# Designed miniproteins, single chains, continued (4): the designs that were tried, part 102

Each design is a single chain, and the fold is of that chain. pLDDT is the mean over its residues in the fold that is shown.

## One batch from the design tools (miniprotein)

Design m15773
Fold by ESMFold2-Fast:
Structure m15773 (fold): chain A 65 residues (1-65)
Amino acid sequence: PTAEQVRRALRELGLSDDVVEEAVRLFRETGNARAAVRQALLKAGYPELVAYMTGEAVGELLKEE
């Protein structure tokens, strides 16, 4: 997936711009959309289960695109 695909998926899920840009930054650094999304949500104070499930959902969505 591309950084723009990660950004689009997170915006479609209704996440704030700060969380979206942090996830995109981490994705550019690591190349791992699941880990980047999970880490960005954890940093923003989301519960671990929500962060993990959102990362998994984004990772699967980007594979289907």
Scores: mean pLDDT 80

Design m15774
Fold by ESMFold2-Fast:
Order: C-alpha cells, then sequence, then structure tokens
Structure m15774 (fold): chain A 72 residues (1-72)
C-alpha cells in the first residue's frame, strides 16, 4: 500500500464512522473528538506518520463539515 493509499483508506474509514455517529445524533464536537482519537491511534500504532496523521485529520474534518452542511 502506498502512503497515498494508506491516507485515503484512513480518511474513508474515519469518515464512514463519522457518518454513523452523526446519524445517531452525535454533535460535531463529539464526532471531531472521535476523529482526532482515531488518527492519534493510527499514528501511535505506526500505521501513519505524524505528518500523514495531520493530513488525514484535516481531510476528515473537511468531510465532517460537509456532512453537517447536508444535515441542515
Amino acid sequence: MTPEEREEAAVEAIVQTAKILLDEGDSKEEVYKHAEAAVKALVNAGLLTPEQGERVLKRVKEEIDKLFKEKE
């Protein structure tokens, strides 16, 4: 798996979980905390570098923001 494929897989997995949490009624803050914890866990496990974790978290937060806009 390339670094780009690994980052994409992480974004997809975390965003999928975020969609479930939002559908269950979790707040944007709660979903953000979950995403931050998930990225930190991946970095701590050595599956992402710290730099990759920062990029993944930024992309995930952008996707969460889009999901909240859709729930208006």
Scores: mean pLDDT 80

Design m15775
Fold by ESMFold2-Fast:
Structure m15775 (fold): chain A 61 residues (1-61)
Amino acid sequence: SAMEEELRRAEELARERMGELSPEQQAQVKRLLTLAAEAVAQGDEATARAHIAEVRRILEE
């Protein structure tokens, strides 16, 4: 699905930039990606989008 592709892109970006983040930011990104994956699995696209957007925000700072 389009949301599964968005999640994959966020995971790829997180892998690329993980070493540039503080330990607290790394933990937050991992938490948000887990919540996004759970939302995708449940078909909750709105919740998935919100968590993916937060991941992108952290990674683009």
Scores: mean pLDDT 85

Design m15776
Fold by ESMFold2-Fast:
Structure m15776 (fold): chain A 68 residues (1-68)
Amino acid sequence: MKEEIEREITEALARMYVSIGKKLLEKGDYETAIELYRKARELAREAGNEELAEEAERNLAEAEEKLK
């Protein structure tokens, strides 16, 4: 149960960073959104949620393209 609880907390943090990153992306704050998506990707991988990690990677790539 301990590992499950820790994964749930880590996954919740990853989801939070993705959510905040999306809001920053909509406001045009691409640099901060990129940093949050990178953190979300790392946390999602630690939690073993590959779907969330892929979502964070897609959002990261999109934000990076908008900086060009």
Scores: mean pLDDT 82

Design m15777
Fold by ESMFold2-Fast:
Structure m15777 (fold): chain A 86 residues (1-86)
Amino acid sequence: SGGELSREIGTLIDEAVKKVEENPEKAKEYVDEGIKRIRDLAQKAADEAISKDPEKGKTLANEYLQAADEGIKELKERVEKILKEK
């Protein structure tokens, strides 16, 4: 479900942010890994939604991909804030 996907994306963001807080020098590696995991998760959910119901699944797929884009934006913003703090 969209709610499940949003929770999983949130968990991936929190995990990546925590890793950056602990090791800021590896921020790019953790962000790149987080982005890939978020995109892969959302794409898999989107593909499954379309496969189960091609008509209604397209709307759900778009919502899932949008959730991934918003999650990636949040991840980048949270990491940038950490890296700007002295």
Scores: mean pLDDT 87

Design m15778
Fold by ESMFold2-Fast:
Structure m15778 (fold): chain A 76 residues (1-76)
Amino acid sequence: SKLEEFREQLERLKKDYEELLKAYEEGKVSKEEAIEGLERGIGELEKLKEVAPEELHPEIDEFIEEARKKIEEIKK
């Protein structure tokens, strides 16, 4: 179903997010690279929300908010 395809895309974005944060924590990427990667991920989540069913919007919005908070945390 289309809903499963969107769920798979969201899970891929979550995995990319977790891998980026791990790379940052392990010193494999700079602060600037981590922020750029997170901002890129937010852009992809916003694009996904434009086409995804409304039932996925709360989860997408929560993940965008989590990523925005992580960017502010890294900037400190």
Scores: mean pLDDT 87

Design m15779
Fold by ESMFold2-Fast:
Structure m15779 (fold): chain A 81 residues (1-81)
Amino acid sequence: MSLHELREELHKKLESHPELKELLDEYQRILVQKYLEGEISAEEAEKMSLELLKKVLELLNQGKIDEAKELVEKRIEELKK
């Protein structure tokens, strides 16, 4: 699955979970900022986004919304170092 296809499928599921969407948007903002500041490469940023979005989609497909939120929150804290 491409990053674009993954984002499209996830976007449809996130319509019912606005708090999770806000967390993913925050993660993406921090990731883009690190890229612009030269802390990570574009390829690393894309790989990190793809990995997180895949895991979130898997959790949502299993109905594990709270676990998905906790995962994204943990990844945000890891980015903040």
Scores: mean pLDDT 81

Design m15780
Fold by ESMFold2-Fast:
Structure m15780 (fold): chain A 95 residues (1-95)
Amino acid sequence: SSEEEEIRKLLEEQKKVLEEKKKEAEKRGNEESVKTLEEALELVEEALKNPTRESLEELIERLEELERASKDPETKLLLGTQVGMLRIFLWVLER
């Protein structure tokens, strides 16, 4: 459906940002951030396999858990920003 395609497009964009930020964290030697960003990438990849509203809601919840667990301010801000974008997108889909 067009909805699944829009969800997929958003998730692909978020994946690219996470991959770039993971490379930056690797260059800085921030192993904790690399691990957190790798987990976030795995969650986005899982949602991409079945891009539904339910998968999007589950992804939001799991990314919020990663944000809460992360101690790195930059990684927290990144994950919070991505969650915010996903929540806005979900809200638009429901309107």
Scores: mean pLDDT 88

Design m15781
Fold by ESMFold2-Fast:
Structure m15781 (fold): chain A 59 residues (1-59)
Amino acid sequence: SMEEALQELLEIRDRTTDPETLRFIAEGLERIGTIEDPEERDRAAQELLERARRLAEQE
């Protein structure tokens, strides 16, 4: 769900120390917050989560 994806994104943000990854997550979360359509918000959150997971794995 979107709420679960956002929670995981915040956990990844709190765990990461790479400035580029932190900025990427912060910008993505801000972007998601501007999306009015619930289905687009959920898709954007899931896509951001998958990308954040890949970036965090390389730290």
Scores: mean pLDDT 80

Design m15782
Fold by ESMFold2-Fast:
Parts: C-alpha cells; sequence; structure tokens
Structure m15782 (fold): chain A 85 residues (1-85)
C-alpha cells in the first residue's frame, strides 16, 4: 500500500540518519512524505517533510530547502482541507 511505502522510506531515512548520511536521509524522508500524502496521511507527511527540512538546514543545502518548504506547505494545506471537509 501507499502507507506501507511511506513507512518503508521513513525507515530508510532513519537508517541513513543513524549512519550520518544526512543528504540521503533527507531524500528518504521527502519520499516518505510523498507516499503518506498520496495515502491521505497528511500528519505523517508533514512530520516526514519537517524531518527532511531540518536535515537540509543542518547541511546548508540552500538549493533543496525551497522544494522541501513547498512540499511541507502543500501537505499542511491538504490537512486543513481534510479537516474542514
Amino acid sequence: SLEEKGKEYEEKGKKAEKEGKLKEAAKYYEEAGIYYEKAGLYEEAIESYMKALDLLDKLGDSESIPRAVGLLLRAIGAQIDAELA
């Protein structure tokens, strides 16, 4: 399922983070967020995108930060829409 894919990428992100592979971890957390978002799991998507953004900030990856912020804002909007529906 899409939720299972989200969890799979989240676990890959956690593993990469523990191994000090922060750029790979950020990418895996973004992928996890995308799958959680496709599953309608907006809270999980938001948490995953926030983890990615924190890692990108720590890396000083200024080129990737706008993308991660955009993903986060999109997921927040979707969560608000879902709560109002």
Scores: mean pLDDT 86

Design m15783
Fold by ESMFold2-Fast:
Structure m15783 (fold): chain A 89 residues (1-89)
Amino acid sequence: MEEELKAEAEKALELYEAGIDPEKALEEMRRASAELYRLQALARGASEELARELAEALVAYEEARLAGDEEAAAAEEERVRELLAQVLA
């Protein structure tokens, strides 16, 4: 499951960078990355709520980076750090 979701996320990123279908690639990347991050957080003992919030923040961070929105990327990076500290506590 985890390896398959990681491969799907990598494939979606390649499609997005290639410009084949940015909207579809972003949807696939969002879905695959969110599920991968959620499962990884759950495996580390996070609650469902915390895992969902962390997955949302990580996907938003990836989207902001790909869009070149440095301000949004920095804001989501900080959110990811705060949520990761809660998972690792």
Scores: mean pLDDT 72

Design m15784
Fold by ESMFold2-Fast:
Structure m15784 (fold): chain A 90 residues (1-90)
Amino acid sequence: GSLNHLNPIMNQLFSAGFIRFPHELNDLSVIFDLGVPAIRENLDKIPEELKDVARELSKSKSIDELTKILSGLSEETLQKLGKEVVRLLK
C-alpha cells in the first residue's frame, strides 16, 4: 500500500525515538504535527536538493495532502527528508 512506500521516512523517525511503537509507523500524524511545522520554521536551513519538496510540505493542510506529496517521492528522497526532519526536531 501507499503507507509502505513511506517506510524510508517513517523508519528515520522510529530510529530517532520520535515514533515509540511499531504500529505508529502507519501514523503520519507525527510528521504532520511535528515535522511539517519544523520544516516551515527552518526552510532556509534545508539542503537545496530538498527545498522544493520542503516548500510543498510546508503548505500541507491535512494528513491526506501530506500523504499525496510524500507518495510522489522516491525512496532516496524520503530517506533524506526523514533524516532532515530528525535533525530539525533534535
Scores: mean pLDDT 77

Design m15785
Fold by ESMFold2-Fast:
Structure m15785 (fold): chain A 60 residues (1-60)
Amino acid sequence: SAEIAALMADARAAAAAGDADAARRAAERVIALQEPTASVADRERRAAALARILTKEATA
């Protein structure tokens, strides 16, 4: 969706800027939109994984 695409762009921009907190917040919002009924632990794990991937892509 357009909202998820915009949040992914924000997450990538934050990761590229070295702003880990902003990247994590954007990733958490992406996961909340994709998996609104998932457990808190599952959403946290997925958001952490997404932020980590975006950080690696930005610093590669």
Scores: mean pLDDT 80

Design m15786
Fold by ESMFold2-Fast:
Structure m15786 (fold): chain A 96 residues (1-96)
Amino acid sequence: SLAALRAEVDALLARMRTASLDELRRLAEEVHALAAEALLASDLPEAEKFAFLARLNELMARLDAAIDAGDLEAALAAAEALAETVRELLAAIEAA
């Protein structure tokens, strides 16, 4: 649901700076999964759905790489970008 996705984005933003890297990955994975489900269930144009999915997948790849490298600054930047992209996605779905 869109409400569940909003709640998980808010949880990611609230907890990201105090979370362990493992917790940050888990929070981001939940947000990514719910965002992908919301996109695929939406009435957005197919091209826009795939563009958002590509952005979400790229940001998850950046987050995973940063966590694996132990780069907290890069991990937080990727998580913030993920949350921002999901908020754009939510606005696009609600406007459609």
Scores: mean pLDDT 88

Design m15787
Fold by ESMFold2-Fast:
Structure m15787 (fold): chain A 80 residues (1-80)
Amino acid sequence: MSKREAILRAIGAVLRALGLQWEALLKGDEELAKKLEEYLKKALEALKKAGEAETAEEAEKAAKEAEEAAEKALELYEKS
């Protein structure tokens, strides 16, 4: 996988996490929104790491961290 592909995957993960937080806020579930915000922040930090990565391998690792954060956000949202 290229660094560019890893960055695009991390961006996708951030957008998914953001969408879940937005939906929780629209439902008025403020507690769920706060919990989802923590995963959104993790996905954003991982995206930053992917962008700053010097190698494709580092970018790939960061992309996986972003995707894991988005997956955990989805699991939390589905259990609510």
Scores: mean pLDDT 85

Design m15788
Fold by ESMFold2-Fast:
Structure m15788 (fold): chain A 77 residues (1-77)
Amino acid sequence: AELSDEEAAAVEALVRSDPEVLAIASSPPPQSAEEALAKAEAAERLAERAAAAGLEEAAARLRGVAELARRVAEALA
């Protein structure tokens, strides 16, 4: 399911409050295993913060993004 407008806005606020996550989010799609792993770590960090804020649906989706990024890293290795 899509995130609610309220939950999406809360996730955007979390991204803006973490400069490392913001830097990764503004980078191009990963073309190396290292870039894909960095995106996976950023997604996990954001998922932890979303869970701490009570955004469990967003946290679950972000963990899915992290797992996908790890699979991309394995394919590029």
Scores: mean pLDDT 74

Design m15789
Fold by ESMFold2-Fast:
Structure m15789 (fold): chain A 55 residues (1-55)
Amino acid sequence: SREELLKANKIAFEAGAKAWEEARARGLSPEEQLKLANEAYEEALKKALEEAKEK
């Protein structure tokens, strides 16, 4: 549903922001920061969407 999509987006955004902040705190390069943030966002979103579809 659209509600599940919005929820997934929120979770994905939060996961991405956390990953970015952690990478930054570790002193990783900007490239690595973006990579980790994008991967966290994508993984969280994909997992939530796949779970919704399986149900």
Scores: mean pLDDT 81

Design m15790
Fold by ESMFold2-Fast:
Structure m15790 (fold): chain A 73 residues (1-73)
Amino acid sequence: EEIKKLEEELKKAEKEGNKLKIAELYFELGLVYLKQKKFEEAKKYFEKAVKIYEELGVKDSLLEFAKNVLKYL
C-alpha cells in the first residue's frame, strides 16, 4: 500500500516536472524498501534520489543521510 501510494505520487511529480519532489519520493521509496530489508531496491532508489539532489545542487540533510546509507548497501 505505502509503495503504491509513493509510486502514484512519483507519477504525478514526473508529469509536473518537479525534480525536487521526484528526489524526495525516491528517498521515501528507499526508506520503505530499507525497512522491508529489500536492500537492492533501497539502494536503487537512494542512488536515484542522490543523483537528482546533486544535479540540482541542493545541500540537504536528506542527501547526506542517503549518501551515508548507500555506504552500507
Scores: mean pLDDT 81

Design m15791
Fold by ESMFold2-Fast:
Structure m15791 (fold): chain A 59 residues (1-59)
Amino acid sequence: MSRRERLELEVARLRLTEAPLSDAEIAERLGLPVATVTRLEAAVLARFGGDWEAVRAAL
């Protein structure tokens, strides 16, 4: 798994927790710009056909 794929999945993990973090909270935790977090979320969602349940199953 590439570093980019790892970051995509880590963003997805933080977004899909029982107490989901906002994009701003994920950005602060990972040391990334909010725009980068939003882009990574869009990229992982697109990879799984726009289906967050498929993303959850991959984690």
Scores: mean pLDDT 75

Design m15792
Fold by ESMFold2-Fast:
Structure m15792 (fold): chain A 63 residues (1-63)
Amino acid sequence: GEELLEEANKLVEQQKYEEAVKLYKEAEKKGYKLSSVDYKALADAYEALGKKEEAEKYRKLAE
């Protein structure tokens, strides 16, 4: 839950984008609601990985 999101955000700060995306997806699958900060970090990770469509989707969710 919260620990997965905290670890995922830390991985984004470390530029470990693929690992971060895995943890965000795991948190969503377990039913945890991502915050605007989490969606922004996830969008930044997808952008860095060249996945523009996914990045745009999560930027919209971040508001």
Scores: mean pLDDT 83

Design m15794
Fold by ESMFold2-Fast:
Structure m15794 (fold): chain A 60 residues (1-60)
Amino acid sequence: KVVGDSDRRGGIEPEVENVPLVETESGELADLALMEEWSKLLGEKELVSPVTGKRMTRVE
């Protein structure tokens, strides 16, 4: 293609609300991904997930 691309107008959801799917042995894969989503919504940028509240930052 010489004209270029039309879908390169500057990130769609991958930058604002794109949560990666993480899997755990507890069977709560979605929760891990949701942690990032909630962190953005609650303004909580740290590794602390209000939804899952797991070992993200609670680990020693």
Scores: mean pLDDT 45

Design m15795
Fold by ESMFold2-Fast:
Structure m15795 (fold): chain A 59 residues (1-59)
Amino acid sequence: DAKLLEAKLLAGRAYQETGGDLEKAAKLAKEEALKRGIPESVVEEAVAEFLAGIAADRA
């Protein structure tokens, strides 16, 4: 889904802006995605998938 991909890109950008703070990145990504008209359910799924990917990469 294009909206899911867009939300994931916003999560990546927020992660960079927060210097790797996963909690702050998730909050910023959610706020930006909602402002762009992405449904909250899609935003939460994208953020969860992005954070799971970062956690796996760190392991």
Scores: mean pLDDT 76

Design m15796
Fold by ESMFold2-Fast:
Structure m15796 (fold): chain A 78 residues (1-78)
Amino acid sequence: EFEELLKKAKEIYEKMKKMKSLEELEEFAREIEANPDEKLKLAALIAAAYLYMEETGRYTEEEIEKQAKELLEKLKEL
């Protein structure tokens, strides 16, 4: 399940990287936010963190994956 979450996050990240404008990114973010699937929303947050890492260099992939695992475990408690 965690591996599937990371796979989905990386798919979303690659899709976001191919977007041509900030407006396309914002529209995609709104579509994800409107989706009732909390795991999909978490995958999108991880994808956004990867994008932020690429732009700023302030996060490592290891840090993002650790935080993602902790959030997924919290979701499983509900």
Scores: mean pLDDT 73

Design m15797
Fold by ESMFold2-Fast:
Structure m15797 (fold): chain A 84 residues (1-84)
Amino acid sequence: MQQLIQQGQQDNYRGNQLISQGDYRQAGQYYDRSAQYYDQVVQQGQTQYRRALGRSYRSAGRAYRQAGDDDTAQRYFDRARQYD
């Protein structure tokens, strides 16, 4: 459990670094990985991480939109909305 949370945090942090470097597509991939780790944590009963899960999906959507992939971005925004 704790390892999944740490991996989610690390991948989110790496995504933020990639955004600052202008590497938007790779940032989206790291935010997606972060979301996958938080999704596992939520599925294991730690529902307090639903907000982190939603944020990771929104960050992925925004990153893919910056990369010019509007279709992929919209799919992530739709996923994020499930965790509001």
Scores: mean pLDDT 88

Design m15798
Fold by ESMFold2-Fast:
Structure m15798 (fold): chain A 83 residues (1-83)
Amino acid sequence: AEQEEIDARVKELWDRLVEAMRAAGEKARQSTPEEGKALVEKMWEAFKEVAEAMKQARDPSTADEALKRAEEVIDELEAWAKA
């Protein structure tokens, strides 16, 4: 069912967010105060987008766009954590 596919995507994005936040947090600890602040801001942005996507995933008409936005923000956070 479409809801099962949405639930699977939400779980995958949540797992990715948790790992990305862990990596970004470790990098922030080892960064300058300015770099650490930027990473923390990016972490909060990713968390907000994923939380919003999880809420919108209750409605199939909005779920796809919201989950795509969350994925883009997680991709950015993962890139920042690696830099």
Scores: mean pLDDT 77

Design m15799
Fold by ESMFold2-Fast:
Structure m15799 (fold): chain A 85 residues (1-85)
Amino acid sequence: MFEEAIKSAEDAVELLEKILEEKKEKLSEEEYKKLKERIEEIRKKIEELKEKVEKGELSKEEFEEKLAEIEKELLELLKELEEAK
């Protein structure tokens, strides 16, 4: 179950990266860089969560809390990318 949730988050990051690249020509350099940095920060959080899960260093409650934070950031980024039309 943890693995499936992490994979879903990883897939969401890949989708956001594709949307960002598709919209690159419509965005200012400043907007593109800021969105790219936010995507990279979320990816790093997912990688850290994945590593801790693999090592058995997280309780179920801690995992759910950290995953919810990542999901919130992913949703906010997706909305911002959609609004950048």
Scores: mean pLDDT 80

Design m15800
Fold by ESMFold2-Fast:
Structure m15800 (fold): chain A 56 residues (1-56)
Amino acid sequence: VEALRAELLRLMDALEARAGRDARLAAQGRLTAEDLTDEERLAARVAELRAELATL
């Protein structure tokens, strides 16, 4: 359980950092579709772990 919680917190931090990075890239005209896809994948993983922890 603790390992899943630690992973969730780490991924949430990574998602926040990714969103900030993507915003910076967008401001510079450097944002790609792959950047957005990576952010979506990370958000999906966070949602999966949240659902898993909610059933414990």
Scores: mean pLDDT 80

Design m15802
Fold by ESMFold2-Fast:
Structure m15802 (fold): chain A 61 residues (1-61)
Amino acid sequence: TVEEELRQLVADYAAGKISLDEAIERLRKIRDELATHADDPDWARQLENVELLIEALEREK
């Protein structure tokens, strides 16, 4: 599920297993998948959360 992908991504990034750029690229792929289902309230909420997380990580550059 998208939630499992997000948890794994956060865990890998926090552990230093992936770079900031790699984390952002993975989040962008998840965002693009969520955007295709934006009419669903649960998917729309997840999309908004992912977009906010991408913005926060891009500020760390």
Scores: mean pLDDT 78

Design m15803
Fold by ESMFold2-Fast:
Structure m15803 (fold): chain A 81 residues (1-81)
Amino acid sequence: SLSLEAEILEGIVRIMKALKMPKEAYEPLIEELERLAEELEKRGDYEGAARAYETLGEIYEYQGKYEKAKEYYEKAKELLE
């Protein structure tokens, strides 16, 4: 399921952060998470979409892109409230 896919990608991102992988290693995951988040949102799976947006926020925060991270965290919050 797309919701399970979002959960798996969250786990992968957390492992990559723990391994201190370079920022370029996250680019394919960013693209996949953006597409997944939009698809989940269109299907009305707001919890799944919020998880994907939160994971995007975590990636951008890790990269030092705090403004971009904030935008994604706010999107996740709005979907759940």
Scores: mean pLDDT 86

Design m15804
Fold by ESMFold2-Fast:
Structure m15804 (fold): chain A 87 residues (1-87)
Amino acid sequence: MEEEERRKLEEAQKLLAEAIKRLSEKDSYMAAKVGVALGDAITAYRTGREQLKKAVENLKRVAEEAEKIDKEAGELVREAARLLEEI
């Protein structure tokens, strides 16, 4: 497994964790939704490219919803999706 791919996955996880922390203070349901999307992305990365692409598309949709609650949290989710898309 390429070192660069692992670093992008780790950075994406860190960004999503920060988004969850921010959202937990404003909307627990949205924080949980981002948490589920994070879990799905990790599972998809281990499963294969097609599953990872689907997880990235889901993260982009979740980012739009998160942005309605907290703009910065939405931006963090979008950045995580971009990093995963580069893998």
Scores: mean pLDDT 84

Design m15805
Fold by ESMFold2-Fast:
Structure m15805 (fold): chain A 63 residues (1-63)
Amino acid sequence: MSAEKLKNLGNEYFNQGKYDEAARAYAIAIQLKPNDAEAWKNLGKALEKLGQYDKALEAYKQA
């Protein structure tokens, strides 16, 4: 699966309220394309929804 498809999958999970699945999809997208600022920002948002604020802050710093 491409980084773009994984980011889109993450967006679908996020819109469904499946924040754990969204965060995992965004994390894999970032492994394939580390400089995708949008994927980092969206990972941060998913982590905030999960109450993982320290991890969310680190994701936002990479965006």
Scores: mean pLDDT 86

Design m15806
Fold by ESMFold2-Fast:
Structure m15806 (fold): chain A 70 residues (1-70)
Amino acid sequence: MEEYVEKFRELAEKAVASDPETAKKLLKEAGRYAAEAIKLGATEEVREAAEETGSKEAIDMVDAGIAMYK
Protein backbone atom coordinates (compact mmCIF):
# COMPACT_ATOMS: atom_id res chain seq x y z
CA MET A 1 0.00 0.00 0.00
CA GLU A 2 2.57 2.60 1.14
CA GLU A 3 4.88 1.56 -1.73
CA TYR A 4 2.13 2.22 -4.32
CA VAL A 5 1.31 5.69 -2.90
CA GLU A 6 5.04 6.57 -2.83
CA LYS A 7 5.54 5.39 -6.43
CA PHE A 8 2.49 7.39 -7.55
CA ARG A 9 3.84 10.54 -5.86
CA GLU A 10 7.31 10.05 -7.39
CA LEU A 11 5.97 9.61 -10.93
CA ALA A 12 3.42 12.45 -10.62
CA GLU A 13 6.11 14.86 -9.34
CA LYS A 14 8.38 13.90 -12.26
CA ALA A 15 5.47 14.45 -14.66
CA VAL A 16 4.89 18.01 -13.35
CA ALA A 17 8.62 18.78 -13.92
CA SER A 18 8.68 17.20 -17.42
CA ASP A 19 7.74 18.22 -20.95
CA PRO A 20 4.13 17.43 -22.01
CA GLU A 21 4.97 14.22 -23.92
CA THR A 22 7.05 12.78 -21.06
CA ALA A 23 4.47 13.98 -18.51
CA LYS A 24 1.70 12.04 -20.31
CA LYS A 25 3.74 8.81 -20.17
CA LEU A 26 4.65 9.31 -16.50
CA LEU A 27 1.02 10.08 -15.53
CA LYS A 28 -0.15 6.90 -17.31
CA GLU A 29 2.32 4.86 -15.23
CA ALA A 30 1.37 6.78 -12.05
CA GLY A 31 -2.27 5.85 -12.74
CA ARG A 32 -1.41 2.15 -12.42
CA TYR A 33 0.04 2.67 -8.94
CA ALA A 34 -2.89 4.91 -7.93
CA ALA A 35 -5.33 2.14 -8.94
CA GLU A 36 -3.45 -0.45 -6.85
CA ALA A 37 -3.34 1.91 -3.85
CA ILE A 38 -7.09 2.58 -4.12
CA LYS A 39 -7.82 -1.19 -4.29
CA LEU A 40 -5.85 -1.58 -1.03
CA GLY A 41 -7.85 1.18 0.70
CA ALA A 42 -5.26 3.99 0.46
CA THR A 43 -7.76 6.25 -1.35
CA GLU A 44 -7.26 9.29 0.92
CA GLU A 45 -3.44 9.04 0.78
CA VAL A 46 -3.27 8.84 -3.03
CA ARG A 47 -5.86 11.64 -3.41
CA GLU A 48 -3.79 13.87 -1.10
CA ALA A 49 -0.63 13.03 -3.07
CA ALA A 50 -2.37 14.08 -6.31
CA GLU A 51 -3.52 17.37 -4.72
CA GLU A 52 0.05 18.06 -3.50
CA THR A 53 1.34 17.91 -7.11
CA GLY A 54 -1.12 20.66 -8.15
CA SER A 55 -1.78 18.74 -11.38
CA LYS A 56 -5.41 18.70 -12.53
CA GLU A 57 -4.59 15.68 -14.75
CA ALA A 58 -3.25 13.71 -11.76
CA ILE A 59 -6.28 14.66 -9.64
CA ASP A 60 -8.74 13.71 -12.41
CA MET A 61 -6.96 10.37 -12.91
CA VAL A 62 -7.22 9.51 -9.18
CA ASP A 63 -10.90 10.58 -9.09
CA ALA A 64 -11.62 8.27 -12.05
CA GLY A 65 -9.85 5.41 -10.24
CA ILE A 66 -11.89 6.01 -7.08
CA ALA A 67 -15.12 5.84 -9.11
CA MET A 68 -14.08 2.43 -10.51
CA TYR A 69 -13.26 0.86 -7.11
CA LYS A 70 -15.96 2.27 -4.82
Scores: mean pLDDT 78

Design m15807
Fold by ESMFold2-Fast:
Structure m15807 (fold): chain A 62 residues (1-62)
Amino acid sequence: GPAEKSGEAAYKAGKAGDATGAAAGAWELMRQGGRSPEGEKGVAAGQAGDAEKAGEYALKAG
């Protein structure tokens, strides 16, 4: 669904080193699928500049 696609997009952004894109994807995933601990961790990791962790958490949340 849309949440899964947002998680996948965030994961790809994270692998590319795009912390802002990974955080945005994690946030969008939570808007579509609801709040989750993994989604919250994805946003926090992206805001801290940890692009790869942000993407991995977002993928788990989707």
Scores: mean pLDDT 78

Design m15809
Fold by ESMFold2-Fast:
Structure m15809 (fold): chain A 61 residues (1-61)
Amino acid sequence: MEEVRRKVRELLREYLALKAAGAPISKLKEVMREIRELLEEAGFSEEEQKRLVHELLSELE
């Protein structure tokens, strides 16, 4: 859990940095896909994935 949460947080930081740098939407989607695949592998449901991503994005503001 903790390791997965940290990896997702790292990917979300990358996502926000890319967004701030004006990266193309295809690259932003790629990072979000990596997050989704990581959470799926860790056994998170779609609802749990959305909740965690939302919470972590709020924390990284």
Scores: mean pLDDT 80

Design m15810
Fold by ESMFold2-Fast:
Structure m15810 (fold): chain A 62 residues (1-62)
Amino acid sequence: MPILAEAVRDYEALLPTELTLKKGDKVLVLKEVNDNFWLAEILSTGEKGYVPKSVLKYLGDA
């Protein structure tokens, strides 16, 4: 079940496969890839990519 989460801080993508986030951005978590990264989609832009789990907080089920 997809998870709704929010960026707790700004994050600059280090790789082309990663998302750049601003603090307060809402994302849909599509898949947990490993212990450190989630595959997510930014709700406002529709952009998909990997984000560190440490920059997101759980809001609820989507």
Scores: mean pLDDT 81

